# Designed miniproteins, single chains, continued (2), part 85

Each design is a single chain, and the fold is of that chain. pLDDT is the mean over its residues in the fold that is shown.

## One batch from the design tools (miniprotein)

Design m6938
Fold by ESMFold2-Fast:
Structure m6938 (fold): chain A 60 residues (1-60)
Amino acid sequence: MIDTSDVDKELAEEVAEKIRKLIEEGLTRSQAISKVFKELEDKYGEDEAVKIVHAAEKIL
């Protein structure tokens, strides 16, 4: 299991809200997650982006 205990709860909640909004705009869950993952990868790197996305999915 990916450890998400070091991910900021506020960041995880913001990412979850962004994923939800994209789904409401007509994207599938996979498409919304993929789009958000690319943005996070650019800011935090691949390994951290994976952790943040997993934390957000636990809140979703």
Scores: mean pLDDT 79

Design m6939
Fold by ESMFold2-Fast:
Structure m6939 (fold): chain A 89 residues (1-89)
Amino acid sequence: SKAEVEERLKSLIASLEELKKTLEAELAKETDPELRAAGEALIASIDELIETLQKMLDENVDAKEMEEKLSELMKKVNAEYARYMQLKA
């Protein structure tokens, strides 16, 4: 149902915002320029994904119409996250 889709989108946005908050707190203490740059790129990718998901909620956009953009944004977030975690290890 529409309500179930809205609930899933809100839950995903909340999870991404919590991840962003954690990353911002870690990044504030980071002095390594390469790790800072990777973290900033990851936060930017998360912000773009949150904005896209929020637009889907606000404009009641069909998920299918946003499928390609969501797929590319998810790939970008996953790639940036992998890079950040590898540099942090």
Scores: mean pLDDT 83

Design m6940
Fold by ESMFold2-Fast:
Structure m6940 (fold): chain A 100 residues (1-100)
Amino acid sequence: EPTKEEQLKALQEAKLKSLEIIDENRSELSKEEYETVIEIMNKGFETMYKSILEGKSLEEAFEEAKKLMEELIKEKKLSEKSKKVINEILETLENTFKKL
């Protein structure tokens, strides 16, 4: 298993990549859609960070964050454009953690 330090570095890398995805899609999103995507992303990353600090694996941390983010998509009734951006983020997270 990767060390806690390695897991936190991977999480930081994934967050930077996620912000890049959001920035690339910024022109396609309204201000409200952009703010909602940022909010959901931040909540997902906060959940993963907390899980890693509690000693959970990256796989467990990601699964918890994915469930939360998917729940927020449904509760906030996100547009198809916003859903696409969040799905790209989730795929990026999965690929980043799979390599660790």
Scores: mean pLDDT 84

Design m6941
Fold by ESMFold2-Fast:
Structure m6941 (fold): chain A 94 residues (1-94)
Amino acid sequence: ATVVFRSPRREVAELALQAFRQLGKERGWAVGPLVETPDGYVITMVAESAQELNGLVLTLYDEAGNLRLQLEFELSSEDTIKAVISPESALEPE
């Protein structure tokens, strides 16, 4: 199962990458590098099973809450989840 994280802001993407790397070390998840694209910053995470996918989704939700961000999850075939993180509408987290 694959989760794709996307953010239009570098600062947000860097904070997410730091959080995901820490969680990857703690839980043994495969966390890809931060990739800069014209459409924004992308991080890919891979879980081996549906149970790991559920844990990954819950952890991303908790981290988004801690970062005061909104997560949008898009389900696709083959247990692929696309996650888009956006800052709160008013301003960046402070």
Scores: mean pLDDT 60

Design m6942
Fold by ESMFold2-Fast:
Structure m6942 (fold): chain A 90 residues (1-90)
Amino acid sequence: MKEKLREVLEEVDRLLEEHAPLLTEALADRPELAARLRALLAEIGRAYAAEDAKALAAKLRELAALLKEVDDPALHELAARLEELAKKLE
């Protein structure tokens, strides 16, 4: 289980790094969304540390929902990929 969780987390980190410039630009004028993003990333890390696949999947879906609040097609694509990763944990 931990190995599968690690692979999912590594892919999440890669996707977030790839979209980092776009996320920085989109959230620059949205401090509330930026704070929620930071909180969700911390919760994702805690779920991973606890080896809780269901909690990790739920937090990835919550992150995807947050990204969909931004009207940006590239962030919607990122959200869809995060939802797909969450499904792999179930």
Scores: mean pLDDT 82

Design m6943
Fold by ESMFold2-Fast:
Structure m6943 (fold): chain A 75 residues (1-75)
Amino acid sequence: SASRQRMLQLVEQARADVRAKTSPKVLEAVLEESEATMKLIGAIAKRIADPSYREEAERKAEEMLEVVKRKEEEL
């Protein structure tokens, strides 16, 4: 949840920067960091002994990667 809130804050900052025409590089950094974070969550989930928790975490990681890709296409 803390990592999710930080990710949302970075996305908001990137959108504000795009609107202000200050730097598209912030948007690229946000997308790259989000994708790396989701992949890390997926890797951790695979090593958890509880299969129910593992499947849920892996599913959430895949959903977040899809959201990142969709936002990249829209922006």
Scores: mean pLDDT 62

Design m6944
Fold by ESMFold2-Fast:
Structure m6944 (fold): chain A 66 residues (1-66)
Amino acid sequence: MDVAKRVASHDLGVSVGNINKLVELIKKNPEWSPEEIAKKAKEELGLKVSLENLANLAKGFMKLLE
């Protein structure tokens, strides 16, 4: 998990702290789609990365949490 967080942080220019908050959103909302997680994270964290890239990141972490 930590390696995946570091890779995602580097590739998308998002801090590891914000990646941790994204993972917590996934854990608290297991019924949400990757797109819903991405929207919520962008709204709460003010991330400038695109919704598409955040949704792909959320999908990847959801798979790792299975």
Scores: mean pLDDT 75

Design m6945
Fold by ESMFold2-Fast:
Structure m6945 (fold): chain A 93 residues (1-93)
Amino acid sequence: PAEITASPEKLTEVAKEKGVDREFSEDMSIDEALTRGVAETYIEYAKTAEPEEQKKLLEILEGLAEEAEKLGDEKSAEIYREAAEEIRKILEE
């Protein structure tokens, strides 16, 4: 699994700061659970964010997908790519 810059604790703090009631746990699998948590959090942010912020979230998810792919973590890469596509759809509205 990729070394993720955002830890579960950091993601929980950011989510709460933005008004998203989301908890992340260290006892979850980093590979899948954290990846899904990150993706879901970014999608939720995008739904209420301005276009400029949505573009930043898209870039972050695309970067995370590329890193996961480089490390051979195809499942995480797939999850991040799907999240990026959801944000792209929001931007196209």
Scores: mean pLDDT 68

Design m6946
Fold by ESMFold2-Fast:
Structure m6946 (fold): chain A 90 residues (1-90)
Amino acid sequence: SEEELEERLKELYLDSVMAFFAPESGRITAEDYRNGLKELQIERSDEQVQATIKRMDKDGDGEVSREELREYMDEELARRRKLEEERRLA
């Protein structure tokens, strides 16, 4: 089904992101995130990096798990859909 395909694509995306930022541990630290951004040639301040990690880190352990990343993605997609819907109604 379309829903099963979407879920599988999300899994592939999450696997790719986790493999890129935290291939050895499976948990993204602020250092992992910072190093990944440098490899992608994206400039972010230390404050922005820490803010992003804290936003995703539901357990408060200072690291982002695959499950926390999935939750963050789902929240961001929902936020973007709401903004798009508001734009369509304007």
Scores: mean pLDDT 77

Design m6947
Fold by ESMFold2-Fast:
Structure m6947 (fold): chain A 95 residues (1-95)
Amino acid sequence: MKVVLRVELLGPDVRRAGELAEAAARKAIEAAKGIERYEISSSFVDGPVGRTAVVDITLEGANEATVTLIASTVVTAAAESGDVFGNVTVVEREE
């Protein structure tokens, strides 16, 4: 299964939120079993509500439980930057 997760983070320190999210994603992925390939990319988008950190996580070989664990780990880590609004969207799914 190939999955692309998009994590959108808004808060008082979006740069730190994004850095914590990316680091947590990498650590969780490296600790997980069965992931054949992964890619993490991060960017910032300026919008009417301020700057949003966007972390895209591509996973190949992951099962549903592993995907859910990575998503929750990323959002939890980002919250260490302060009061963070985190949204996780599955933007692509292929079996």
Scores: mean pLDDT 78

Design m6948
Fold by ESMFold2-Fast:
Structure m6948 (fold): chain A 81 residues (1-81)
Amino acid sequence: SEMEERLEILREEMERLAVPEEVARTALEMFRKAEEARRNGEPLPEEVFETFDSLSPEDQRLVRQADAATALRWVERREAE
């Protein structure tokens, strides 16, 4: 699915940035829950915000960088269709 493909790109970008494995796993679960809520027409779950806020400032920065890189790669992939 598109969700699984995008999450795989996110995982690769987090590995490239040397995000700790436990943080990367937590981030992937967080983004999966966010996407499931979006697909169901539900607001973003409070748990997603609480999970992100539980990360250290450095881990938050790395996850944001990985997400930005993932978004760029996803757009580039769509343009290469």
Scores: mean pLDDT 82

Design m6949
Fold by ESMFold2-Fast:
Structure m6949 (fold): chain A 84 residues (1-84)
Amino acid sequence: SMAVSRRVAILQLLYESPEPLSVKQIADRLGLSVTTVRHHLSVLEQAGLVQRHQAASGAYTYDLTEEALELYRQGQLEQRLEEL
């Protein structure tokens, strides 16, 4: 599905990034709207696949949870997303 494909793209971007990314950075890199990225990040955060950090500036950034890293390493991430 389109939602699964976009969630896979977000998780892949976070896996490849050396540092946590903001909603704006994710949106810009994937060519998606900020609203679309926020929606997917909300679902992924609720599923325990991404975690949110607050920078000293008060802005939020996101990276993968340990669960998501293990699923990615095992090639099971897409299967997990189909269950959401």
Scores: mean pLDDT 84

Design m6950
Fold by ESMFold2-Fast:
Structure m6950 (fold): chain A 65 residues (1-65)
Amino acid sequence: STPEEWQQRFDEILDSAPSAEELYKLLEKEAKERGAVIGNVTLEAYQRILDTYRAEKAAREAAAA
């Protein structure tokens, strides 16, 4: 798959993940299916990624209103 396809899928996972723990599980599954490894990313790091995505999405929605 292309980097663009991975970015789209990553955004879909971020949008659907209810928690950092679920985000980790979903990304691990995707990485395994693609023959990749995520490495030693902490749940705290995943929480920051999820919080950043949610904040950016909220800002985008507010700007559109």
Scores: mean pLDDT 74

Design m6951
Fold by ESMFold2-Fast:
Structure m6951 (fold): chain A 92 residues (1-92)
Amino acid sequence: MTLSEEERARLEEEFREMLRKAGILDELTEEEVEALLAALLKGADWQEKHGKNELTEEDLKEFIEELRKEGREKEAEALEKLLKFREERAKK
Protein backbone atom coordinates (compact mmCIF):
# COMPACT_ATOMS: atom_id res chain seq x y z
CA MET A 1 0.00 0.00 0.00
CA THR A 2 1.32 3.46 -0.93
CA LEU A 3 1.44 5.97 1.93
CA SER A 4 3.20 9.32 2.26
CA GLU A 5 6.17 9.44 4.64
CA GLU A 6 4.12 11.60 7.02
CA GLU A 7 1.20 9.14 6.95
CA ARG A 8 3.60 6.24 7.53
CA ALA A 9 5.20 7.99 10.53
CA ARG A 10 1.77 8.73 12.03
CA LEU A 11 0.66 5.13 11.38
CA GLU A 12 3.78 3.84 13.18
CA GLU A 13 3.10 6.06 16.22
CA GLU A 14 -0.60 5.12 16.30
CA PHE A 15 0.29 1.43 15.94
CA ARG A 16 2.80 1.56 18.80
CA GLU A 17 0.28 3.38 21.01
CA MET A 18 -2.38 0.78 20.16
CA LEU A 19 0.00 -2.06 21.11
CA ARG A 20 0.85 -0.26 24.37
CA LYS A 21 -2.82 0.19 25.30
CA ALA A 22 -3.46 -3.50 24.51
CA GLY A 23 -0.65 -4.45 26.92
CA ILE A 24 1.35 -6.14 24.15
CA LEU A 25 4.06 -3.57 23.38
CA ASP A 26 6.15 -4.45 26.47
CA GLU A 27 6.24 -8.11 25.34
CA LEU A 28 7.52 -7.19 21.85
CA THR A 29 11.03 -6.20 20.80
CA GLU A 30 11.64 -3.18 18.54
CA GLU A 31 12.42 -5.68 15.76
CA GLU A 32 9.05 -7.39 16.24
CA VAL A 33 7.18 -4.05 16.26
CA GLU A 34 8.89 -3.02 12.99
CA ALA A 35 8.10 -6.45 11.50
CA LEU A 36 4.44 -6.12 12.53
CA LEU A 37 4.16 -2.71 10.86
CA ALA A 38 5.74 -4.10 7.68
CA ALA A 39 3.35 -7.07 7.78
CA LEU A 40 0.37 -4.73 8.28
CA LEU A 41 1.30 -2.66 5.22
CA LYS A 42 1.94 -5.80 3.15
CA GLY A 43 -1.36 -7.25 4.41
CA ALA A 44 -3.22 -4.23 3.04
CA ASP A 45 -1.77 -4.93 -0.43
CA TRP A 46 -2.60 -8.65 -0.07
CA GLN A 47 -6.18 -7.87 0.99
CA GLU A 48 -6.70 -5.56 -2.02
CA LYS A 49 -5.10 -8.08 -4.43
CA HIS A 50 -7.54 -10.79 -3.28
CA GLY A 51 -10.57 -8.47 -3.32
CA LYS A 52 -11.31 -8.92 0.40
CA ASN A 53 -13.13 -6.18 2.31
CA GLU A 54 -12.20 -7.57 5.73
CA LEU A 55 -9.50 -9.93 7.01
CA THR A 56 -10.94 -12.88 8.89
CA GLU A 57 -8.80 -15.02 11.22
CA GLU A 58 -8.52 -17.60 8.40
CA ASP A 59 -7.41 -14.86 5.96
CA LEU A 60 -4.73 -13.76 8.43
CA LYS A 61 -3.46 -17.35 8.73
CA GLU A 62 -3.31 -17.66 4.93
CA PHE A 63 -1.43 -14.34 4.76
CA ILE A 64 1.07 -15.54 7.40
CA GLU A 65 1.74 -18.66 5.32
CA GLU A 66 2.25 -16.51 2.20
CA LEU A 67 4.76 -14.35 4.10
CA ARG A 68 6.69 -17.50 5.07
CA LYS A 69 6.69 -18.75 1.46
CA GLU A 70 8.13 -15.37 0.37
CA GLY A 71 10.93 -15.68 2.96
CA ARG A 72 9.44 -12.94 5.17
CA GLU A 73 9.78 -15.05 8.29
CA LYS A 74 10.26 -12.17 10.77
CA GLU A 75 7.05 -10.51 9.57
CA ALA A 76 5.17 -13.84 9.68
CA GLU A 77 6.46 -14.64 13.20
CA ALA A 78 5.62 -11.17 14.53
CA LEU A 79 2.09 -11.27 13.08
CA GLU A 80 1.55 -14.80 14.45
CA LYS A 81 2.74 -13.64 17.89
CA LEU A 82 0.30 -10.70 17.79
CA LEU A 83 -2.56 -13.03 16.73
CA LYS A 84 -1.78 -15.40 19.63
CA PHE A 85 -1.72 -12.50 22.11
CA ARG A 86 -5.11 -11.31 20.82
CA GLU A 87 -6.54 -14.84 21.17
CA GLU A 88 -5.18 -15.23 24.72
CA ARG A 89 -6.51 -11.80 25.78
CA ALA A 90 -9.94 -12.59 24.26
CA LYS A 91 -10.16 -15.80 26.32
CA LYS A 92 -9.68 -13.92 29.62
Scores: mean pLDDT 72

Design m6952
Fold by ESMFold2-Fast:
Structure m6952 (fold): chain A 74 residues (1-74)
Amino acid sequence: MEKAKEVSANAETASDKEKLEAAAAIAEAMAEKLLAAGDTKGAAEVYRLAAETAESLGFPELAEEFRKKAEAIE
């Protein structure tokens, strides 16, 4: 159940925050590397996935920022 999965994530509050920051940093670094390699589609996809993940985890401002970046490169 989705609710059980969220409860499990909430049990690791400190780890969840670190995972969010790490995932955001990885997504940004990966998208930037893909852009440098000329893979605009891959970079946009990474930003979109990062936005959906951030929104699902309760960080709508971060999600909006990633969505804007995806739109800017597409």
Scores: mean pLDDT 71

Design m6953
Fold by ESMFold2-Fast:
Structure m6953 (fold): chain A 77 residues (1-77)
Amino acid sequence: DLSEEEIRRLAEFWLERIDKDGNGKITKEEFKAYLKAQRPDLTDEEIDAEFKKYDKNGDGYISFEELEKYIREQLEK
């Protein structure tokens, strides 16, 4: 099991790779493009559902905290 500090470091790593604009936020398009590049078998519907699950503000962006939650849930397997 990963510690909270390890999850935070992974979120920083993912943000750095996904956030091409360097604004500290991930757009739905950036998130979708990254996931499809890594896992081309994922459907648009599955990716959209994941994005909406973590976009707590409904502003169309994944924040750093929301990205940490996403990573935590993906690693819980």
Scores: mean pLDDT 71

Design m6954
Fold by ESMFold2-Fast:
Structure m6954 (fold): chain A 82 residues (1-82)
Amino acid sequence: DEVRRALEEVEKIFEENKDKLSPKAQEAADRFLETLRRAVEEGLPLEKIVSLAEYGLTQLNLAGAPLEFLKKVQEVLERLRA
């Protein structure tokens, strides 16, 4: 439940910032969302979902996503980890 809400918040952040991302960052974002959505649907443990999300954030950063965008996504994940 909380994990599903976090995923919805992350998807909203991505949608609101889609045109601020380079094509490479958009591809990384799509992969990130697909990975998290699948993990949630498959009922993976919270620790695994968080690990996948942290990896995805690293890939987004390397692809040139803005730091303020990454910070917003990380804030959602931090609430999930607490």
Scores: mean pLDDT 81

Design m6955
Fold by ESMFold2-Fast:
Structure m6955 (fold): chain A 97 residues (1-97)
Amino acid sequence: SLEERLQEVKELLLEMGVEPSTVIQYVNYLSELYDNRESLTQEEITFRIRLSEPSLNLAQSEALARTIDLFLQGKVPPEELAEVLAKVETYLKEERS
């Protein structure tokens, strides 16, 4: 189920040292995207990411949107999404410093 796959992403992000508040934020965002999945294109996911994190450039936002879209379709494992999200968080943490 999506809930089981999201729980695995949550556990992996925590193991990778991502802050619990950030993990909750990411899981909630993924749940919201899933609820709207039938009406969301990768371009719309990219747009939403860029509104939330303007520090990400277009290529970074498109790559993240693609991984999220494929994850929501069951085509990408939790481990792959968790790695991408952890990498993005590391980048954003450096940009916020």
Scores: mean pLDDT 82

Design m6956
Fold by ESMFold2-Fast:
Structure m6956 (fold): chain A 85 residues (1-85)
Amino acid sequence: MKIIVKAVEEGGQVKVTAEVKDENGNILDKFEMEFDASQVSAEEAARFALKRIAEKYGFTIKNESVKTEEKDGKKIVTIEADLEK
């Protein structure tokens, strides 16, 4: 299974979305979380969401890749990883 976590920092808030996908790209589960940007960075929020999802379902995180972008005044952190049992 693959997980994609996207954290967007805009206007003092960090919105995190996470999708768990199978090998064919079908979405198996979706998560949304919001944080105050004064408490966490976009990367910290994304990593927190990834760890929480993996731990809740008993998965081990493998092959983690992190991409950081800034577009239109938004900071975007995308983490992609494999989930193994």
Scores: mean pLDDT 82

Design m6957
Fold by ESMFold2-Fast:
Structure m6957 (fold): chain A 84 residues (1-84)
Amino acid sequence: MREKRIEYAGLVYQMLKAVADGDKDGAQKYAQQLADLLTETFGESMRDKANAVAQEDFDKAMSLSKEEAEKLAEEAEKALKELE
């Protein structure tokens, strides 16, 4: 399960970085990949909930200022390196 945690953290980092870069399409792509990872991890029966969680995370990320998104992306990158 460590590998799935690293994969999830990496996708969160990529989504926050895309938001910081003003790349809304990229952020949405990473949110969709988060939903797929959650569905793969918890099973197909959880797909609707996984999609809802990913959408909520995407909406929260898109509400951040550029500076807030950059800071959170840097913190996520450090956390990801510590999980290795």
Scores: mean pLDDT 79

Design m6958
Fold by ESMFold2-Fast:
Structure m6958 (fold): chain A 104 residues (1-104)
Amino acid sequence: TPEQTLREEVEAIKDLAKELIEYLKKGDYKKARVVMIAISLHIAGVETLMRLFNVPKEVQIEVLKEIVEIEKEVAKEAKSLGDQETAAFFESVVKRLEEIIAEI
């Protein structure tokens, strides 16, 4: 179902976020940037699925809020490591997703 696919996308984003934090802690910025691109593509996939499959508003809000919390955690970890660029990127993603939630 579209809802099942969205939940699978959330789990993929969670796993990628953990991988990103690991690379940031190791200072492997090249791999970190590749993982950031992968996260962005999965978020774009979530937004596309919601638009195309008329997903219930309650499920859209639940899924997007889960992604927002994941992205907030990444931004917080990046800040703790002194990586202001990665933190700013994920803070911008959080703001955009919160704006989408407000329009649902």
Scores: mean pLDDT 88

Design m6959
Fold by ESMFold2-Fast:
Structure m6959 (fold): chain A 67 residues (1-67)
Amino acid sequence: EIEKIKEEAIEKIEKAETPGEIAEIVTEAGRRLMAISGSSGAAMSPETLKALHEIGDKARDQIEKLE
């Protein structure tokens, strides 16, 4: 499920047209990843951290491509 959320977020980011849309996608994906990982805000699993980093990298790249 973590992998699916990551893939869906990356696909949405690639199709986003504004930095604001990208920020919303990243925020929503991060919230969902934290919820399913059972982190309780204290710690995140390595899989969750990796997914968050990959989503963040894609978001940065997409923002760069927009302008």
Scores: mean pLDDT 74

Design m6960
Fold by ESMFold2-Fast:
Structure m6960 (fold): chain A 85 residues (1-85)
Amino acid sequence: SMEEEARIIRLLRMGDAASVLGMLGVTRPPEPLPEVLEALANVPEELREAVASAITAYRDHLLSQGLSEEEAEARAERLIAAVSR
């Protein structure tokens, strides 16, 4: 939902990737997608992997809910744009 997306963006902007994973029911962070890591080059190095992993988890969550790869990718790109400027 748009409310869920907005909450995820707020948490990621605070560096709170752990709370995002918790919201998604993820107990083991996924390996971040290389393209997500590359797109987050402007995010501080200390946060980059955790934020990329959380965005990857959100993409995987959307796919598990029956969204197309195109829709899931578009939503992940909105998170990347919102946290990286």
Scores: mean pLDDT 83

Design m6961
Fold by ESMFold2-Fast:
Structure m6961 (fold): chain A 108 residues (1-108)
Amino acid sequence: LEATKERLLEVLERMGAEAREILAELDPEVRERLLARLEEVLAEAKERILAARTIEELREAVAQLARELQGVVDEAAALSDDEALVARLEGVAGRMTEEMLALLEAAE
C-alpha cells in the first residue's frame, strides 16, 4: 500500500508539472483561473491518496482525479480556442490516469 501511494504521488507530481507548463502558454487571466483549479484538483487528489487505507480507496481516489481533470480540460476548451493546447492537456490527463490505473492493477 505505502509503496503504491509513493508511486502514485510521483506520477501526480510529474504529470501535474507537465499540465502546469501547458496551462502557462494560455493568456494571463485564463491561465490564472485554470492553474488555480488545477492546483486544487492536484492538492485534493494528494490528500485522498495519503488518506487511503486500501487499494480500493486508492482506485476511488484515482477515479475522482480523472473526473476532476476532465473538468479542467473541459473548462480549458470553453475558455480557449487553441485546440492543439487543449489536446495536449487532455493527453497529459489521460496519461496520468492510465499510468495510475496500471500501478493499481500491479498492486492487486
Scores: mean pLDDT 86

Design m6962
Fold by ESMFold2-Fast:
Structure m6962 (fold): chain A 81 residues (1-81)
Amino acid sequence: SIKELLEELKELVEKADEEKREEALRIAMKAKNPKVRTILTSLISGKMSVEEAVEEASKLSPEEQKELIEMTKEIIEYLKS
Protein backbone atom coordinates (compact mmCIF):
# COMPACT_ATOMS: atom_id res chain seq x y z
CA SER A 1 0.00 0.00 0.00
CA ILE A 2 1.00 3.67 -0.32
CA LYS A 3 1.05 3.89 3.50
CA GLU A 4 3.57 1.00 3.79
CA LEU A 5 5.84 2.60 1.13
CA LEU A 6 5.75 6.02 2.84
CA GLU A 7 6.43 4.41 6.26
CA GLU A 8 9.45 2.54 4.78
CA LEU A 9 10.70 5.78 3.16
CA LYS A 10 10.47 7.67 6.50
CA GLU A 11 12.31 4.87 8.38
CA LEU A 12 15.15 4.89 5.82
CA VAL A 13 15.38 8.72 5.78
CA GLU A 14 15.63 8.83 9.61
CA LYS A 15 18.43 6.20 9.43
CA ALA A 16 20.29 8.02 6.60
CA ASP A 17 23.14 10.49 6.98
CA GLU A 18 22.82 14.12 5.78
CA GLU A 19 24.42 13.39 2.36
CA LYS A 20 21.92 10.59 1.60
CA ARG A 21 19.00 12.78 2.76
CA GLU A 22 20.14 15.64 0.47
CA GLU A 23 20.32 13.25 -2.52
CA ALA A 24 16.86 11.80 -1.63
CA LEU A 25 15.53 15.39 -1.74
CA ARG A 26 17.16 15.93 -5.17
CA ILE A 27 15.45 12.77 -6.50
CA ALA A 28 12.10 13.92 -5.02
CA MET A 29 12.49 17.36 -6.67
CA LYS A 30 12.57 15.62 -10.10
CA ALA A 31 8.89 14.61 -9.67
CA LYS A 32 6.85 16.04 -12.56
CA ASN A 33 3.64 16.55 -10.55
CA PRO A 34 3.90 19.44 -8.02
CA LYS A 35 1.68 17.66 -5.45
CA VAL A 36 3.89 14.52 -5.58
CA ARG A 37 7.02 16.70 -5.25
CA THR A 38 5.52 18.50 -2.21
CA ILE A 39 4.54 15.24 -0.44
CA LEU A 40 7.98 13.63 -0.99
CA THR A 41 10.12 16.70 -0.16
CA SER A 42 8.00 17.49 2.95
CA LEU A 43 8.17 13.87 4.20
CA ILE A 44 11.96 13.62 3.59
CA SER A 45 12.62 17.03 5.26
CA GLY A 46 10.45 16.12 8.29
CA LYS A 47 7.91 18.91 7.57
CA MET A 48 5.16 16.30 7.07
CA SER A 49 4.37 13.13 9.03
CA VAL A 50 3.59 9.77 7.34
CA GLU A 51 -0.06 10.18 8.46
CA GLU A 52 -0.23 13.63 6.79
CA ALA A 53 1.51 12.30 3.64
CA VAL A 54 -1.01 9.41 3.39
CA GLU A 55 -3.90 11.92 3.73
CA GLU A 56 -2.42 14.14 0.95
CA ALA A 57 -1.76 11.04 -1.23
CA SER A 58 -5.48 10.08 -0.92
CA LYS A 59 -6.35 13.39 -2.68
CA LEU A 60 -4.13 12.64 -5.72
CA SER A 61 -5.37 11.62 -9.18
CA PRO A 62 -4.53 8.06 -10.38
CA GLU A 63 -1.69 9.49 -12.53
CA GLU A 64 -0.25 11.44 -9.57
CA GLN A 65 -0.58 8.34 -7.29
CA LYS A 66 1.35 6.26 -9.87
CA GLU A 67 4.19 8.82 -9.93
CA LEU A 68 4.21 8.96 -6.10
CA ILE A 69 4.56 5.14 -5.92
CA GLU A 70 7.30 5.04 -8.61
CA MET A 71 9.29 7.95 -7.10
CA THR A 72 8.97 6.56 -3.55
CA LYS A 73 10.31 3.16 -4.74
CA GLU A 74 13.23 4.91 -6.53
CA ILE A 75 14.17 6.87 -3.38
CA ILE A 76 13.86 3.71 -1.20
CA GLU A 77 16.17 1.81 -3.62
CA TYR A 78 18.71 4.66 -3.47
CA LEU A 79 18.61 4.82 0.37
CA LYS A 80 19.16 1.02 0.61
CA SER A 81 22.27 1.24 -1.63
Scores: mean pLDDT 88

Design m6963
Fold by ESMFold2-Fast:
Structure m6963 (fold): chain A 76 residues (1-76)
Amino acid sequence: MEEEIEKLKEEAEKHLNRAAQSAAAGDYDTAIEHLERAKKLYEEALKLSTDPEEQARLKAGIARIDEAIALFRARK
């Protein structure tokens, strides 16, 4: 499960990077799509995690993604 959680986190980070690139280009629709995908990957990692500290970090990451989605939706 640890290896699976790390792969999900790595894939989520790739989507976060693509969201940042899209936002920098002014493409907030594509940025939001990548943020939504990153959120789903973190939610999957959270379901697999049994460590309270890791669960707390994943929940914080999801909250940060939700903030970014709301911000980008407001700027469209």
Scores: mean pLDDT 85

Design m6964
Fold by ESMFold2-Fast:
Structure m6964 (fold): chain A 96 residues (1-96)
Amino acid sequence: SAETTEQIQALNDTLANGSREEQIAALEEALEWARGLTNETHRKLLAQAMAAVLRQLYPDDAEVQALVDAALAALRAGDVDRALALLEEAVRRMRA
């Protein structure tokens, strides 16, 4: 949908120009939005976009990268709820 495209573009813009706090806030908003989506394909696309942003922003954080890898594995298995839970854990780690 147009909303999914706009959220992915917002994440990319935040990746390029945002502060760490803005990046974390954008990921938290994307997680809430993804959980509210009823279209499974859109939920998967948004989860994949969030995982890509986390991989790019925090490549040297082994714990975050392990959570991202687990989330991507869950997405490949078709378990979007598990993937979103793992991504939420990664974002919480960054807030702490």
Scores: mean pLDDT 79

Design m6965
Fold by ESMFold2-Fast:
Structure m6965 (fold): chain A 72 residues (1-72)
Amino acid sequence: SMELEKKVLELIEKLYGKEKAQQVWDIYRNYAEKGKIEEDKMLKQMYQTLLIQELARKGASAEELNELAEKG
């Protein structure tokens, strides 16, 4: 999904900055391709992981992080 890809890229830029965003994106893509993960599944997993990292950095509670992980 183009919209999901945009959200993933925006989170990468927010966490790592624009200069490193492309490098981080390439690392995740290479990891997913090596694991033979379908593109939409890759994007959903990336989005979930990056969102949890961003919220943890902002001081979200363990309960809030667990709720997001359980929602998928």
Scores: mean pLDDT 73

Design m6966
Fold by ESMFold2-Fast:
Structure m6966 (fold): chain A 72 residues (1-72)
Amino acid sequence: HHMSLYEKLYELAKKIADEGIKEGLSLQELVRRAFEAAVKFAEEQGITDPSEIINLALIAALAAKYYYEKKK
């Protein structure tokens, strides 16, 4: 379902943010990991349109950045 897709994406971003903060990753590296994970997630969902993949990856990157900022 539509909401389920975004909920999974948000959980993925949060997991990457939590792990990255604990490991001492920079914001740039953490955002990159979230972006890459979201691209893979989109491909696993059968999404092939580059603009849709980029939009999901940007959402995940922004969510991970938000969690990083919230921890400061």
Scores: mean pLDDT 80

Design m6967
Fold by ESMFold2-Fast:
Structure m6967 (fold): chain A 110 residues (1-110)
Amino acid sequence: MEELIELAEEIARKIAEALGLPKELQEAYGKKAGELVKEALKKSKEEALRLLLEMIFRYYQVTENPEEARKWIEKIAEIFGLDEEKRKELVTKIAKEKGVKEEDIEKLLK
């Protein structure tokens, strides 16, 4: 649980940084993301997982950095106990729903 909240805060902070927001807003954005993931975890693990993946795809859309996005996807898969097949299926499904191009989905899964 703590690891997922910390991960959400890190991803959100990095998105805010990439958008050129001042440090005060980066920290506020991180705190808000952590709270949203904490609330999602109270409802279901699937809702929290979806929210985290949506944030990772947003990071990728802003930065075009597939390496950091892949590291976070791998960490999420480890925390949620997802095997390679489930990870690929879930990432592909949610990325397509969020308008990520097929070529970019391939970069995020490799």
Scores: mean pLDDT 84

Design m6968
Fold by ESMFold2-Fast:
Structure m6968 (fold): chain A 69 residues (1-69)
Amino acid sequence: SDRFEALAARLGVSAEEARAAGHDLDTLERMVRGQELVRKTNALLKEAGDDVSLDERAAISQQVAAEYA
């Protein structure tokens, strides 16, 4: 499946490795979504800089999590 192979590639593994691990399409989609959430959160935190409070950093993380819910 082109979709399965594309999702495995986004995780940095071969489709054969993902299948050998017992991952199905839904599992790969959840894993990719998790990586996308982390990447987007890190990008926004980097853009906000070191001068933002811990509460503001938590708010950014919560906003990204809500977009992926």
Scores: mean pLDDT 80

Design m6969
Fold by ESMFold2-Fast:
Structure m6969 (fold): chain A 63 residues (1-63)
Amino acid sequence: SSQIQQLQQQSQQYQLKSQFYYSAADSLRRQGPDHQEDADKYQKLGDEYQQKSDQLQQQADSL
């Protein structure tokens, strides 16, 4: 159904955002301890987008 397709597409977009934030966090951590707070911020954003992706996938799977 179109609803399942829309949920899957949005889930994929959030997964991509999560991956970008995790990559940014890793990059900041490699720059040293002075960047730890910024790395933690991007890690948290990555986690939030991963949760959103997972929720949308669960909604699609329940339809």
Scores: mean pLDDT 88

Design m6970
Fold by ESMFold2-Fast:
Structure m6970 (fold): chain A 99 residues (1-99)
Amino acid sequence: PSEEEIDAEVDLALLYIYLTLARKSIEKGDFEGAIEALEGAKRLVDRLQEEYGVPEELAQKVRDALDKAIEAAKSGNKEEALKYLDEAQRYVDELERAL
């Protein structure tokens, strides 16, 4: 594996960590912590698209799901936030297969 492949794998691992932290925060009612984690996840998706050639359409699907999760968290809607987090995680799984 090249250094670029290792860096992409590290960013992908960090993306999954942020999604896990967001889930844990939502489950605890820590919506501020959840929003921070979801925003961190969005920055990693942007990097994966810009530096590692992730398809734009797939990266946009992840961002859209993360944005909906952020809006639900801002509204204090735990059930909706978890729903969109699950949607984002499904698109991240697709994104991993595209790497």
Scores: mean pLDDT 86

Design m6971
Fold by ESMFold2-Fast:
Structure m6971 (fold): chain A 72 residues (1-72)
Amino acid sequence: SSAKEKAAEDLLKFAEEHGLKLSEEERERAFEKIVKLPIEEYEKLIEKLREAKNEEEAGKIVVEFVKKLLEE
């Protein structure tokens, strides 16, 4: 659980550093959703991030990932 909580905080911080603007409620909801994700979804995200050419592209991938979670 603590490892997933750290991963969720790191992902949200990275998304926020790359332009994602969240309310406190949206951030809390995203955190809970990320912590509950199956391992397979983390693996898919990691594979997409490996294909990123630079930090800006990686940021866009993570921002879209968090946005999609908030829509579900």
Scores: mean pLDDT 83

